Designed miniproteins, single chains. Designs and how they scored, part 92

Each design is a single chain, and the fold is of that chain. pLDDT is the mean over its residues in the fold that is shown.

## One batch from the design tools (miniprotein)

Design m3379
Fold by ESMFold2-Fast:
Structure m3379 (fold): chain A 69 residues (1-69)
Amino acid sequence: SAEEGTALLRELLAPMAGEGLGGSAVGPDLRPLADWPRETVLDFLRNGFGNIPPLPDDVAEALAAMLSA
């Protein structure tokens, strides 16, 4: 569900908030991420960021779609 996907992304992104991303950080609220183009979110999830490992393409697509719905 969208709530579950958002909760998962919040959990995954929490360690990267603040200085971890050198000013590109998204907080646990994920509000900036919800406003990002889907392609940008997909690239974020596919390539990994900070402590988040790269996700398989199908998983990244599913999570990005949940944020866009």
Scores: mean pLDDT 56

Design m3380
Fold by ESMFold2-Fast:
Structure m3380 (fold): chain A 96 residues (1-96)
Amino acid sequence: EEERRQREIEAAQQAIDLLQTALEKLKNGSPAARRILEDGLGIAQRLLEAVQAGDFVKAANLTTALGILASAADVEGHPEVAEALRQAVKLISEAF
């Protein structure tokens, strides 16, 4: 349905906005933490493109990649980045 696609697009955009805000807050933070968040932002932007193209399999795979990146951020000692990525995944998963 068109309403479902619009909801998915809005969720992907909210995830991008959340990650951009987190990256701005980390402008003076660890270079490693910033790189992980930049990677997450790239994945979220690709997810928006996939949803806009109707490629839901790719969107699901990209959502999984964001979750894996969040776990990696936690293991590497970047809980702020891990939390931002987890919130992005939650926004996407609740809409999809």
Scores: mean pLDDT 83

Design m3381
Fold by ESMFold2-Fast:
Structure m3381 (fold): chain A 76 residues (1-76)
Amino acid sequence: AAELAASLSPQERKALLLLASSGEPLSAEEVAKALGISKSTASKILKRLAERGLVEIKDGLASATELGREVALALQ
């Protein structure tokens, strides 16, 4: 968990922490608004987190996986 946390960019860390703390799935637009970034950037971040198994994207909504929540705890 900690090794994955160390490999994340600052924006990826913020997105993962947001998803882990939200308790509900968020769209790329909601993540973009929360982080003050573009939808395009948010979509790229969510895709990279999903490729690492830290986020699950279903029907355009992103949520933290069990591994994602463990990594988010290591970031706090």
Scores: mean pLDDT 81

Design m3382
Fold by ESMFold2-Fast:
Structure m3382 (fold): chain A 70 residues (1-70)
Amino acid sequence: SMEALVAAFRAARDELVAWMRAQGMPQEQIDAFDARLEEVIARFAAGEISREQAIREFGAIADEAERAIA
């Protein structure tokens, strides 16, 4: 369901933000990634983008955050 997927995205966002903080990422950069993740979740919850598009965009942001730590 949309509700279950939104909950899963929110949980993944919280986990990714905590991970970025633990890796010592500057707060300004964490805030930028967090805002982008929130935007994807909000658009999906509003029915503006498909499930497939939300998964793709969320994953791309997460991958970018992981690469930024290297």
Scores: mean pLDDT 88

Design m3383
Fold by ESMFold2-Fast:
Structure m3383 (fold): chain A 95 residues (1-95)
Amino acid sequence: DSVRKALLETEELLGLMEIARAIAKLTNDPEFGRRQALRLLDQLEEIVEKYVPDPELKARLLELLDRARAAAEAGDLDAALAALRELRALLASHV
């Protein structure tokens, strides 16, 4: 199931974003955290586009990604992670 593949990749990227947030806090480098979050969100968008065939589900996931991206651009990695956890839960409900 391609949606299951999207879920697994999302879980990996969510973990990497949590690590990036922790590093940014530890090193007092919020710009590192912001750059890493935006890079990971770009990768997740490609995964959603490639592996989610249902257009209605895809649209909902992309709206959550836009919310996460806006939060990351503002430097709010906690809000970005919250949006990604919601995205993960939505994917999990469809596998």
Scores: mean pLDDT 88

Design m3384
Fold by ESMFold2-Fast:
Structure m3384 (fold): chain A 66 residues (1-66)
Amino acid sequence: SSSLLEEARRAIREGDEEAAIRAISELTVQGADPSSLDELLRLAKEAGLPRVAREAEVALEMSRFR
């Protein structure tokens, strides 16, 4: 949902790694668009959050095989 994507973006901006991972996990379960996950991956890399980037990479790969 839009609110989860907003939450993930905000958490990444704030450096809240735990909240970002939770939001990305929920987006993955809900079948978020690959474009949204790719955006979150880029934001996490730019913010220097390697755990969040890993979560987004796994989510993005999983979305391509559904």
Scores: mean pLDDT 83

Design m3385
Fold by ESMFold2-Fast:
Structure m3385 (fold): chain A 102 residues (1-102)
Amino acid sequence: MSPRELALEAARLVEELVRLALPQLEAQGTPEAARWAAAIRALVAALRRAAADPSTPVEELAALVESTLLAIEAAFRRFGIEPSPEMQELAERARALLEELR
């Protein structure tokens, strides 16, 4: 894969991870969890815009992928939510692709 193809694949995996993660955060039913969900939605919106723009540097796309992964990890830790095996696999695959972008 080219560096851009690696970053785009990592972005796709992270979007799928967010699709699984957001309902679990929203299920907490607290204003704090709603704010975390809103922040993650904003990161995904930025990631989608960056991925759709061929002029976006690969480094910027990779940074948005990493920021989104860190936000999900922090939110799940904050609320004591255990990520499912599917979510763990998606995160591990995305991190492996980011490591190739050195």
Scores: mean pLDDT 88

Design m3386
Fold by ESMFold2-Fast:
Structure m3386 (fold): chain A 68 residues (1-68)
Amino acid sequence: RPVPQEVVDAEIAALDSPDPWTRATAAVNLGDIGDPRALPALEAALARETDPVVRAALRRAIDAIRAS
């Protein structure tokens, strides 16, 4: 099922949310979508992320996209 570009762009924007739950959810959704276009944004988010739960979600998303 194709995911609209607007959904991917919205999830990338959500990685900058002040809410850790919103950032973690965005990372999970980007990993599930599997769009390699999200990789630079996910890697940049991981480099600045201080929350360990969000860091785990970002790493999992990056690994999932690279494995596809």
Scores: mean pLDDT 82

Design m3387
Fold by ESMFold2-Fast:
Structure m3387 (fold): chain A 112 residues (1-112)
Amino acid sequence: SMKEEARRVLREHLADGFEKAAEISKAAGDETLAQKFRELVERARSGADPAEILREAAKLLGIMTDEDLQALIDYIESLTDVEEAERFGKALSDLIVNAVQARIDERRAAAA
């Protein structure tokens, strides 16, 4: 179905974002965070619900209010267009990578 194809595309972009996040975390010496992102990569590649894996990522990063997260999940549940899923998935991948980098930068600033 078009809905399943959109979810597949979204999962692929989320996996890419989580893989980059894991590499950034490992390079920064945060092996625990890197392992958690690797687990999210495996779940995304195994066909887990994008909404469920995003809930876990949002909790891990602490970057969203419950209201913003619910709005994002509702949008994902309504998503049936593959091109929209492609654009949205890329944007989410970038958001995840930027959020991880920001947390690392905050930790470095606090240690200075």
Scores: mean pLDDT 83

Design m3388
Fold by ESMFold2-Fast:
Structure m3388 (fold): chain A 84 residues (1-84)
Amino acid sequence: MSKEIAKRYVDKAIEYAEKGDEEKALRWLSLAVATYLLGKEVPEDSEDLEEEIARALATMQVAIDAKATGSVLEAAKRVKERIE
């Protein structure tokens, strides 16, 4: 189920954010949002246009959330709430 995959990706994003690896945290968080939006697993290096667009939009959304909260960890927690 895509919701479970997205949740798994968010949990990884939280783990990396807690370790101070913001770059990896943002990558996992973007994959989580893209997976949730499309209702299917989105690969990081997808050649599918729909998956590429979803990943790009997810990256923008995650960047806005991180900027607004001032924290990648807080952005990840908000995404987890949206998926739940």
Scores: mean pLDDT 75

Design m3389
Fold by ESMFold2-Fast:
Structure m3389 (fold): chain A 90 residues (1-90)
Amino acid sequence: LPSVSELSNAELMVLGVLLRENRPLSAAELAKLTGLSRSTVSRALRRLKEWGYVESRRVGRTTLYSLTEEGKKLLEEEKDAVNSKFLERK
């Protein structure tokens, strides 16, 4: 599984929004909240779901996405990795 340092900016933004909102969100809501295009959000969600950091659930005609426990753990590691990257910055 990729570490937080191997994720794209779009993937990190999608995970961050899902964590902050703490509720299932549609791809359209994620695009609006992140400022990313729907195609960028859809690609990020596909990769995150493939790695098990995000799960999808169909509610009527809308697909909702939520963080898995592994996705939450990855974001906790991001706080530590941000500190590490800050200390390693030239």
Scores: mean pLDDT 74

Design m3390
Fold by ESMFold2-Fast:
Structure m3390 (fold): chain A 61 residues (1-61)
Amino acid sequence: SMREKRRAAIEKAVDAELERLRKTNPKFASLSDEEIEKLREEAVKHYEELFDRMIKEAENS
């Protein structure tokens, strides 16, 4: 439940940031929908791993 809610929050934040970058950054504006989807998947995975590490470190304090 909490992990699923965190994933949904990460996906929402990544989607919002990628949409913003596509409108404001020429490098992102030139990317295809397929390239953006690959970046989305990589970013979501990266942030999930980052938060898992941070939570584990905080719990072991």
Scores: mean pLDDT 81

Design m3391
Fold by ESMFold2-Fast:
Structure m3391 (fold): chain A 63 residues (1-63)
Amino acid sequence: MEPSKAQLYTAGEILRISGEIEKSPEDYERASELFERSGDEKKAEEAREKSEKLREEGGKPLP
């Protein structure tokens, strides 16, 4: 049986906020998975994009 959509969404929001404060790409990836499982594909995409951006900032390219 699937967990509550509201519970998955709330957990995703918590991880998204943690990722924003700590600049943690892993927290954003986990938030994305939780949003996807909650059925909120739009928020899942947003969290994935934030995760990728944080990972790229860790490896800043030359100008």
Scores: mean pLDDT 75

Design m3392
Fold by ESMFold2-Fast:
Structure m3392 (fold): chain A 74 residues (1-74)
Amino acid sequence: SEAGRRLLLKPLELARRAEEALREGRPEEALRLAEEGLRLLEEIRPGLGPQELPLWEEARRRLEEVKERAERAL
């Protein structure tokens, strides 16, 4: 649904920003953004249908990867 796809825009944006922060050598900012994105993904999950689940799972995977890498860099 359009509403479900719109709910994913912010977590996906946070994933991109977190990945960028990590590549730019800002692991503290990357960790903060990744944690915010993961929190938002949990909040929106009940509002998503099966069609949005693959994008939700991709966003979660990306955010978890950034979180792990940022934690190791700190």
Scores: mean pLDDT 87

Design m3393
Fold by ESMFold2-Fast:
Structure m3393 (fold): chain A 69 residues (1-69)
Amino acid sequence: MREKARAVVETALEAGRRVAAGEISEEEALAEVRAALAELFGVDEDTDLAALIEEIVAMLRPEAEAAAL
């Protein structure tokens, strides 16, 4: 699970870097992130992407989970 979450975040960071460099638009970056989420987690249009993103962020921050306990 965490490995897939990390892969999605790495995809998002790389897409964001390319947007900052002017190589792609924010829309293209979002499409790449959505494609990664669909492939790694099997998400579709009914999936709550905001909730999934929050869960992914929580999984990548062990200290956040420890603080929540």
Scores: mean pLDDT 65

Design m3394
Fold by ESMFold2-Fast:
Structure m3394 (fold): chain A 73 residues (1-73)
Amino acid sequence: MSELRKEMLRKIGEILSIIGEIFDLEQEIEKLKKIDTEENKKKIEELEKKIEELKKRREELLEELRKLSKQLE
């Protein structure tokens, strides 16, 4: 099996992990939104910031994966 394929599989695994984390954080935000308190609003802001950081990392990994895919063609 090629080294490029191994790197692609590793990046796919990282992307899937990030997608799972974003999903879990989105679910937590939805639960917090059901109870309208100032404490929950602050926690939502912190979770949204973390989601933004995870989305940025996901985009970086997707771009790297796209570049690796071109090398296999």
Scores: mean pLDDT 82

Design m3395
Fold by ESMFold2-Fast:
Structure m3395 (fold): chain A 96 residues (1-96)
Amino acid sequence: SEQEAARKTLKILLEGVENKEEAKAYEEILKLMEESDLEEQAAMGISFLLTDAVIEALRRREGLPEFSEEAKEKRDELLAKIGPIMTQWVKEQSAR
């Protein structure tokens, strides 16, 4: 399930993030996911965003090289498609 993948990824982020502001943001997203019937498209968007955040955090922590240009381009395309869906879902949950 995309919802399960997103929740697991978010929990890993919360455990690995040293920045308290980022940890708080991830915790707020987790709370929204637990309190709402998250649609598959929104769950997929969150899962993708959290996966990229984990990979970037691990890259910085371990001093690993940057992603290949092809991998970056593919992820940017998916984030561009899913980000608006996730944003719209968050707005709808916040309004009602």
Scores: mean pLDDT 54

Design m3396
Fold by ESMFold2-Fast:
Structure m3396 (fold): chain A 69 residues (1-69)
Amino acid sequence: EEKKKLIKKLTELIRKAREAAVQGNYDEAARLFDEAAKIAKELGSPELARTFEKQAEDYRKKAEERKAA
């Protein structure tokens, strides 16, 4: 079922995003959370999508600060 596959993909994206963040790969973490937000929108969960967009924004800011150093 499509919904079940999207939920599984969402869970994997969140896991990978957290791993990337722990490794200091903030650009990758931001990208993965952005992808998770798109899946959340496909699932009809705009609130969940906004949560992931916020996480992506936070990690993108960390990546930009690191590039400026």
Scores: mean pLDDT 82

Design m3397
Fold by ESMFold2-Fast:
Structure m3397 (fold): chain A 62 residues (1-62)
Amino acid sequence: SVEEAKKELEELTKKLLEEHKDDPEAVKRIQRAYKSALEAIEKEPEAAELYLKIYKKEMSTV
């Protein structure tokens, strides 16, 4: 569901921000990716699971 995807996106982002809190460049990358994914999900809710998957893949390379 869209709400579950948004919730998972938020929780994963909070975890990543805490993990990288002493790395300003990593924080900046995480924040940009989060905003992009959230905006994409809000624009195309039917593809929420796909955008969450893309976000997870992108974050695995931070």
Scores: mean pLDDT 85

Design m3398
Fold by ESMFold2-Fast:
Structure m3398 (fold): chain A 50 residues (1-50)
Amino acid sequence: SQEEVQRLQELGTRYLTLAFFSTDPNKAKEYLDKSLELIDQANKLDQQLQ
């Protein structure tokens, strides 16, 4: 659903913010990877809905 796309995008943005403010480079990388994964999932779902 469109709501699920928006939730995945919002969650991805939150992880990106966590990556930016993280002082631990290993945690920053983990958050960045999670952000990219969620954004990719949102884009794939959005393509299926359009």
Scores: mean pLDDT 84

Design m3399
Fold by ESMFold2-Fast:
Structure m3399 (fold): chain A 90 residues (1-90)
Amino acid sequence: SFEKELNEILEEARRRLAAGEPVEDVASYAIGKLIDLVEKYNFPKEVRDIVVKLAEEVVRALLAGATPEQILDIIEKGVKEIIDVYKKIK
């Protein structure tokens, strides 16, 4: 399911950060997987707009020198928003 794949991306991002992988590499992984899901499932515009906004927010935070914990928080909040919106329009 879409929700399952989103949660798997989040859990993998947490694991990679805990393993000491650079935050920019983990963010790139998470963003890439979210884009893959948008293309694979052809989501409604409302969900696509949230994914794009999340990707932009993560990139902007990285450029501003955000910590790994701050980047993870942004991804976690974004994934929750995507799931919540998807459930409402399904």
Scores: mean pLDDT 82

Design m3400
Fold by ESMFold2-Fast:
Structure m3400 (fold): chain A 60 residues (1-60)
Amino acid sequence: MVRLEATIEDVTRLTAAALRVIGDFPEAEVEIEGNTLTVTVPDDPELVERVRALLEEFEA
């Protein structure tokens, strides 16, 4: 399992990111703590890269 974290200061963007991950990556486990979104996925390099790219989109 690979754990990815993103810090998103805006609550609306944080919620949108979480919902997007849940919708696009049913294999992913999503956790929110404060402004930090944690996504846990199987150790699949392609899946990890796709999730990382999505999280970077919402961090920027």
Scores: mean pLDDT 81

Design m3401
Fold by ESMFold2-Fast:
Structure m3401 (fold): chain A 120 residues (1-120)
Amino acid sequence: SLDELKRQAALELGRVAMAGKEATLRAIDRILEFARKHGLPDEVIKLLEEAKEIVEKDDSPEALQRALTLMAKAISQVKDPEFLEEILRIAREALEEAPSFKVLTADGTAVTVTGKRDLE
């Protein structure tokens, strides 16, 4: 379902945020390129650009969590399942390219939610 794809994309973006600044910027840049190329709504592009600016200026766990919130809001605006599947693919590739994950205090809730999903 569309809602399930949105949920999966948001969860993978949460994993990207926990992997740190480099993985998060890589994912945002690739999603922005995809969004601009395929004419996704201006609101989606704006939210992703705002998320990028936050991460570029501040790599704290709190900043990564704020960026994740904006990315999740952007994903909620996407109506095309094919676009959501591509966003999910981009997020997974960004994670696979990360050499190590950083455990961040502010991301403790996201880590807990992600771990629960892996047990289901």
Scores: mean pLDDT 76

Design m3402
Fold by ESMFold2-Fast:
Structure m3402 (fold): chain A 68 residues (1-68)
Amino acid sequence: SMGEELFKEARELLLQGEEAMRRGDAETAVRLFERAIRLAEEASRDDPEKGAALLERARALLEEARRL
């Protein structure tokens, strides 16, 4: 379903963002986490609880990237 595809894409963006952080590329990580947040917000309309959990993780990672 579309919701499952959105969850998968958001999760993939989080992994790419974490990889960018490991390379010290904070600017790329910020952009990837912002995109993941947008997809997580859309996915939360299909499954609010799973979407909210993914959104909170994405927001936490974004704040971490901004502190670099």
Scores: mean pLDDT 84

Design m3403
Fold by ESMFold2-Fast:
Structure m3403 (fold): chain A 62 residues (1-62)
Amino acid sequence: MSLEQAIELAKYLVEELGLSVEKAREIVELLREGKYDEAIEKLSKEAGISKEEAKKILEKYK
């Protein structure tokens, strides 16, 4: 994931899904580390969305 994609994802998580900056940063770092399943689970839990929806969001920023 590029730095530009990381910034865009963090922005989306905060502005559209209402996550805190800290939670958005944790999810972005999990994706950058290749911890995709952990990132999906954390996004699903924090945003209150399904794991399938979380996966589709995160796949756009791979």
Scores: mean pLDDT 82

Design m3404
Fold by ESMFold2-Fast:
Structure m3404 (fold): chain A 117 residues (1-117)
Amino acid sequence: FVASDSAALADAEAQAKKDELIKKIEEILKNTDVKNSKELAEKIAEALQEVYHLSDETVARVKEVIEELAKEAAETGNREALLHALNVLATAIAVRPDLSDEELAQLKAAGLDLIRR
């Protein structure tokens, strides 16, 4: 994609923020036991708030989604699928930082389906 310098910069900045978030999530997963789903969800939600400056209300809703995904991953042992589900969530937030409850419910359902496969 080549449209303008401004468009190229915006695309590069969006990619850099997503890469920063994924790197933070990978570090959290490396240093936090998936069985500690609440702690894992709190750390990942904090990273999302730091990178994308989400509202406290959105952070609370996202934290609930991450906690449920982490619980499922702990039961299945599917850490790969958890990372993939979190990458999908991060991508959605990069596009729309203030996700609706419906959008979050859809992301949760997709993540749970992925982890359960």
Scores: mean pLDDT 75

Design m3405
Fold by ESMFold2-Fast:
Structure m3405 (fold): chain A 64 residues (1-64)
Amino acid sequence: MEFEKKVKELASQGKFEEAREVLKEAQRYLDEELKEKLSATQYTAEKLRIIGTELDLELAEKKA
């Protein structure tokens, strides 16, 4: 959600390491804060969003 926009902005600026840190924090927040509050389906959906954003970041880095 929110992290996707941050990662895209950082990648557009060539700040790939900062973008990866945003993804790491999103994953930590999901696992430590949200996992107990989300259904299995919601948790999986959020995890897939993080994975998709990581793939987009990898593609952007390869083009740079």
Scores: mean pLDDT 79

Design m3406
Fold by ESMFold2-Fast:
Structure m3406 (fold): chain A 66 residues (1-66)
Amino acid sequence: AEEDLKKGIELMKQGKYEEAVKYFKRAIEKDPNNAEAYYNLGLAYRKLGKDGEAVKWFKKAEELRK
């Protein structure tokens, strides 16, 4: 879970946003309450121009931080 999150963040730094999405989704599968993974998934979708998807994942991240 932590490994997948870290790999996703590394891919974000490299501009590999579609691959980053895959790793953030894996992090969520292993830990469905990981707010950071949902937030980073939202950032990756935003970088891909998928603003509607990004908003959905940001909302989930916010709900989990409470």
Scores: mean pLDDT 84

Design m3407
Fold by ESMFold2-Fast:
Order: C-alpha cells, then structure tokens, then sequence
Structure m3407 (fold): chain A 56 residues (1-56)
C-alpha cells in the first residue's frame, strides 16, 4: 500500500541519518515526507524520527 511505502521511506531516511552520521540530510527528507503525506500514521512516524535525530 502507499502507506507501507511511505513508512518504509521514513525508516530508510532515519537509518541513513544514524548510520552515515548525516542527521541534517535525514531530517530534511523526513520533514518533506511529513509535509507531503496525508496519512496521520506516516506523519507521526516522520515527526518521531525527526525528534529522535534532533536529540542526537
């Protein structure tokens, strides 16, 4: 489903930010997903990922 695809993109962005030490790029991508997604589960996942990366 489209929701599953968007959730996968959130996870991939977060993993890249953590693994590559590039949280700023991951945060920018997650913010774009948050703004573009109409699904509340996807938006919440992106928001939590942003908060986790900003807390690093």
Amino acid sequence: SMVEEELRRVEEAAVRGLAQGRPEEAIAELKRIYEESKDPEVREAARRAIESLEAL
Scores: mean pLDDT 79

Design m3408
Fold by ESMFold2-Fast:
Structure m3408 (fold): chain A 93 residues (1-93)
Amino acid sequence: SEELRKKRFDLYDELIEEHRETDPALALVYALQLLIDEFGIEEVQKKVGLPRELLERIRNGEDVRDWVASLPEEVQKKILELYEKIREKRKKE
């Protein structure tokens, strides 16, 4: 259902924006959950260069905030850039 897909995206979008300033690591975790939902683990691994284990733990809802916070700035930026591209695509209609 396209409606359920949109509601799920809107939930992740809200969570990312809510936590962006107060808990940036949690915002990145939600952004990665959204990327995994959109592209799948294999493609996210290729796009951002993250280990599969980290992505599997994120998919499973495990707390990996310390790991995500330790990622290089370039990788954190890439995660947010990919999230923003998905956001723009879905909000443009």
Scores: mean pLDDT 81

Design m3409
Fold by ESMFold2-Fast:
Structure m3409 (fold): chain A 118 residues (1-118)
Amino acid sequence: MRPLTPREAVELARELMDQGKTPAEAFAELQRRGAGELHPSVVLALSAGRPDYALKAAEAFEQGKEDEADVYTARALLDSVREGRVRISPATIDSLKARSKSPEAQALLDELRALVER
């Protein structure tokens, strides 16, 4: 069986989540379909329940636009924490900030950091 490309994997995850599957169930199906390793930022966006942002991040990485991908991941995490869907440790946010060079992503991660310290 041909391995799924990162884009195909994210598109399949989106379809599964739209059908009511959890992120964990979607990841299990991606493994069964032979999906290759996804970028950690794409995995974070999917785990946050935001396959729309995960797809945009995957497309940005394919184009070498890592700064744009970081923004999409940060938006996915911030929206999901605001909606009460996920809990993220301050250490995870600090790790993302240390890796990102995007001023827009840094601003979103600072806002996320402030929310999780309360």
Scores: mean pLDDT 79

Design m3410
Fold by ESMFold2-Fast:
Structure m3410 (fold): chain A 97 residues (1-97)
Amino acid sequence: MDPLVDPSKVTDEEIEEAIRKMVERIAKAANLTPEQVEELIEALLNQDFDKLRELLEKNNLHPGLVDGWQAVSKSEEEFRKSMVATKVVLEELEAEK
């Protein structure tokens, strides 16, 4: 199921929640501290890809994650759409069907 996400109707609160869900999922896989989770959320909200690279390198995470985020950030609209779509997928996966 691939419902089109309307980026013009996406709120800043929905983007923050989507980013938080995504980072928490990464944190569980990579065993990040709560402080590191908040740093990643802030960097993603600000689209600070240099800070994101530093945080991933510091935590021995794959830098390819930043390349993916940066590719979609060429358009704020596409970035917002990608974040909301990621949240939906993560919520479905957490429900385990």
Scores: mean pLDDT 66

Design m3411
Fold by ESMFold2-Fast:
Structure m3411 (fold): chain A 71 residues (1-71)
Amino acid sequence: MIDEAEVTLALGEIYHAIGKLDYERGNLEAAISAYEKAIDLYRKAIDLGHPEAEARLKEVEADLEKVRQEL
C-alpha cells in the first residue's frame, strides 16, 4: 500500500502539472494557485519523510517565480 508521504507527493505532482497546464494556456492566476498548492503538498511530503520531494519543491518554486514575473 502507498503510504501517506507517497500519496501527498503524488497530489503535489498533480497540482504542479495542473499549474504548468494553466501557465501554457495563459491562465496565470490559476497557475499561481495550483503551484502554491503543490508547494504546500511537497513541503508536507518532505515533513512526512519523502526527501525526493525537495527536488520537486525547487522546480515548482522556480515555475511559480516565472509566472509571477509575467503577472
Scores: mean pLDDT 83

Design m3412
Fold by ESMFold2-Fast:
Structure m3412 (fold): chain A 64 residues (1-64)
Amino acid sequence: MSVEEQVIEYLTKRLRELGLSDDQIENLVRGLRHIMEQNPDWSLEEQLELVDRMLGAVRLHQAA
């Protein structure tokens, strides 16, 4: 499994733990893949920072 696939698997697992539907997870994973494809020079740390921001946004939306 590539580093990219590991980052996507991590996001998928965390979103599932937050109780998102498979459709919601698929949409967010698609968005992450798109951003990563447009930023092929990003480090693993930058990719994980984006994941943390996405998870934070989901948590804030659920709290409202």
Scores: mean pLDDT 81

Design m3413
Fold by ESMFold2-Fast:
Structure m3413 (fold): chain A 71 residues (1-71)
Amino acid sequence: LAERVLAEAREAIELLKELAKEDPEEAKELAERAAERLRGLAEQAEAAGDLELAEALREAAEEFEKLAEEI
């Protein structure tokens, strides 16, 4: 699951990078919302004892936060 989360996040980031060329405001909003959702899921995973999933979700959130900052 953790590996799939990171793979899907990377695919979404590439799509958002393309969107940012045409509509940077929408791309930034979507990236920020994705980051917030992933951080919430990471907190839930950590509470459930799934530290590997929590780490993957936090890494994904950080990548979306970085993208939003760059847009």
Scores: mean pLDDT 81

Design m3414
Fold by ESMFold2-Fast:
Structure m3414 (fold): chain A 107 residues (1-107)
Amino acid sequence: SMEEARKKIIELLKKIEEVLDKAIQTARSKGNEELVDELEFLRDEVRKLIEAVEKGQISPEDLIAALERIRDRLRELKNSVTDPELQKLLDEAIKLVDEAIEIAKKM
């Protein structure tokens, strides 16, 4: 159902936020302040999407477009880092975003 799809998207967005929090902590511990700033921006965008989905204030098309922008930025950041732990966390975030996009396409 549409309600079940929305609940699953919110669950995935919250998991993306958790993975980004871990990536921020890891980047900060390694002294990569530029990456911290970029990840904090993406975390804020994810938080805004959670609120918009919960309030029913975003269309599936706009949700997909926002998720695709987040995914593209995460891919750019992954390509800019050599640290295996950061690459793994960014890859995990990308996979969760892809799952959210696939569910949103069925809404």
Scores: mean pLDDT 91

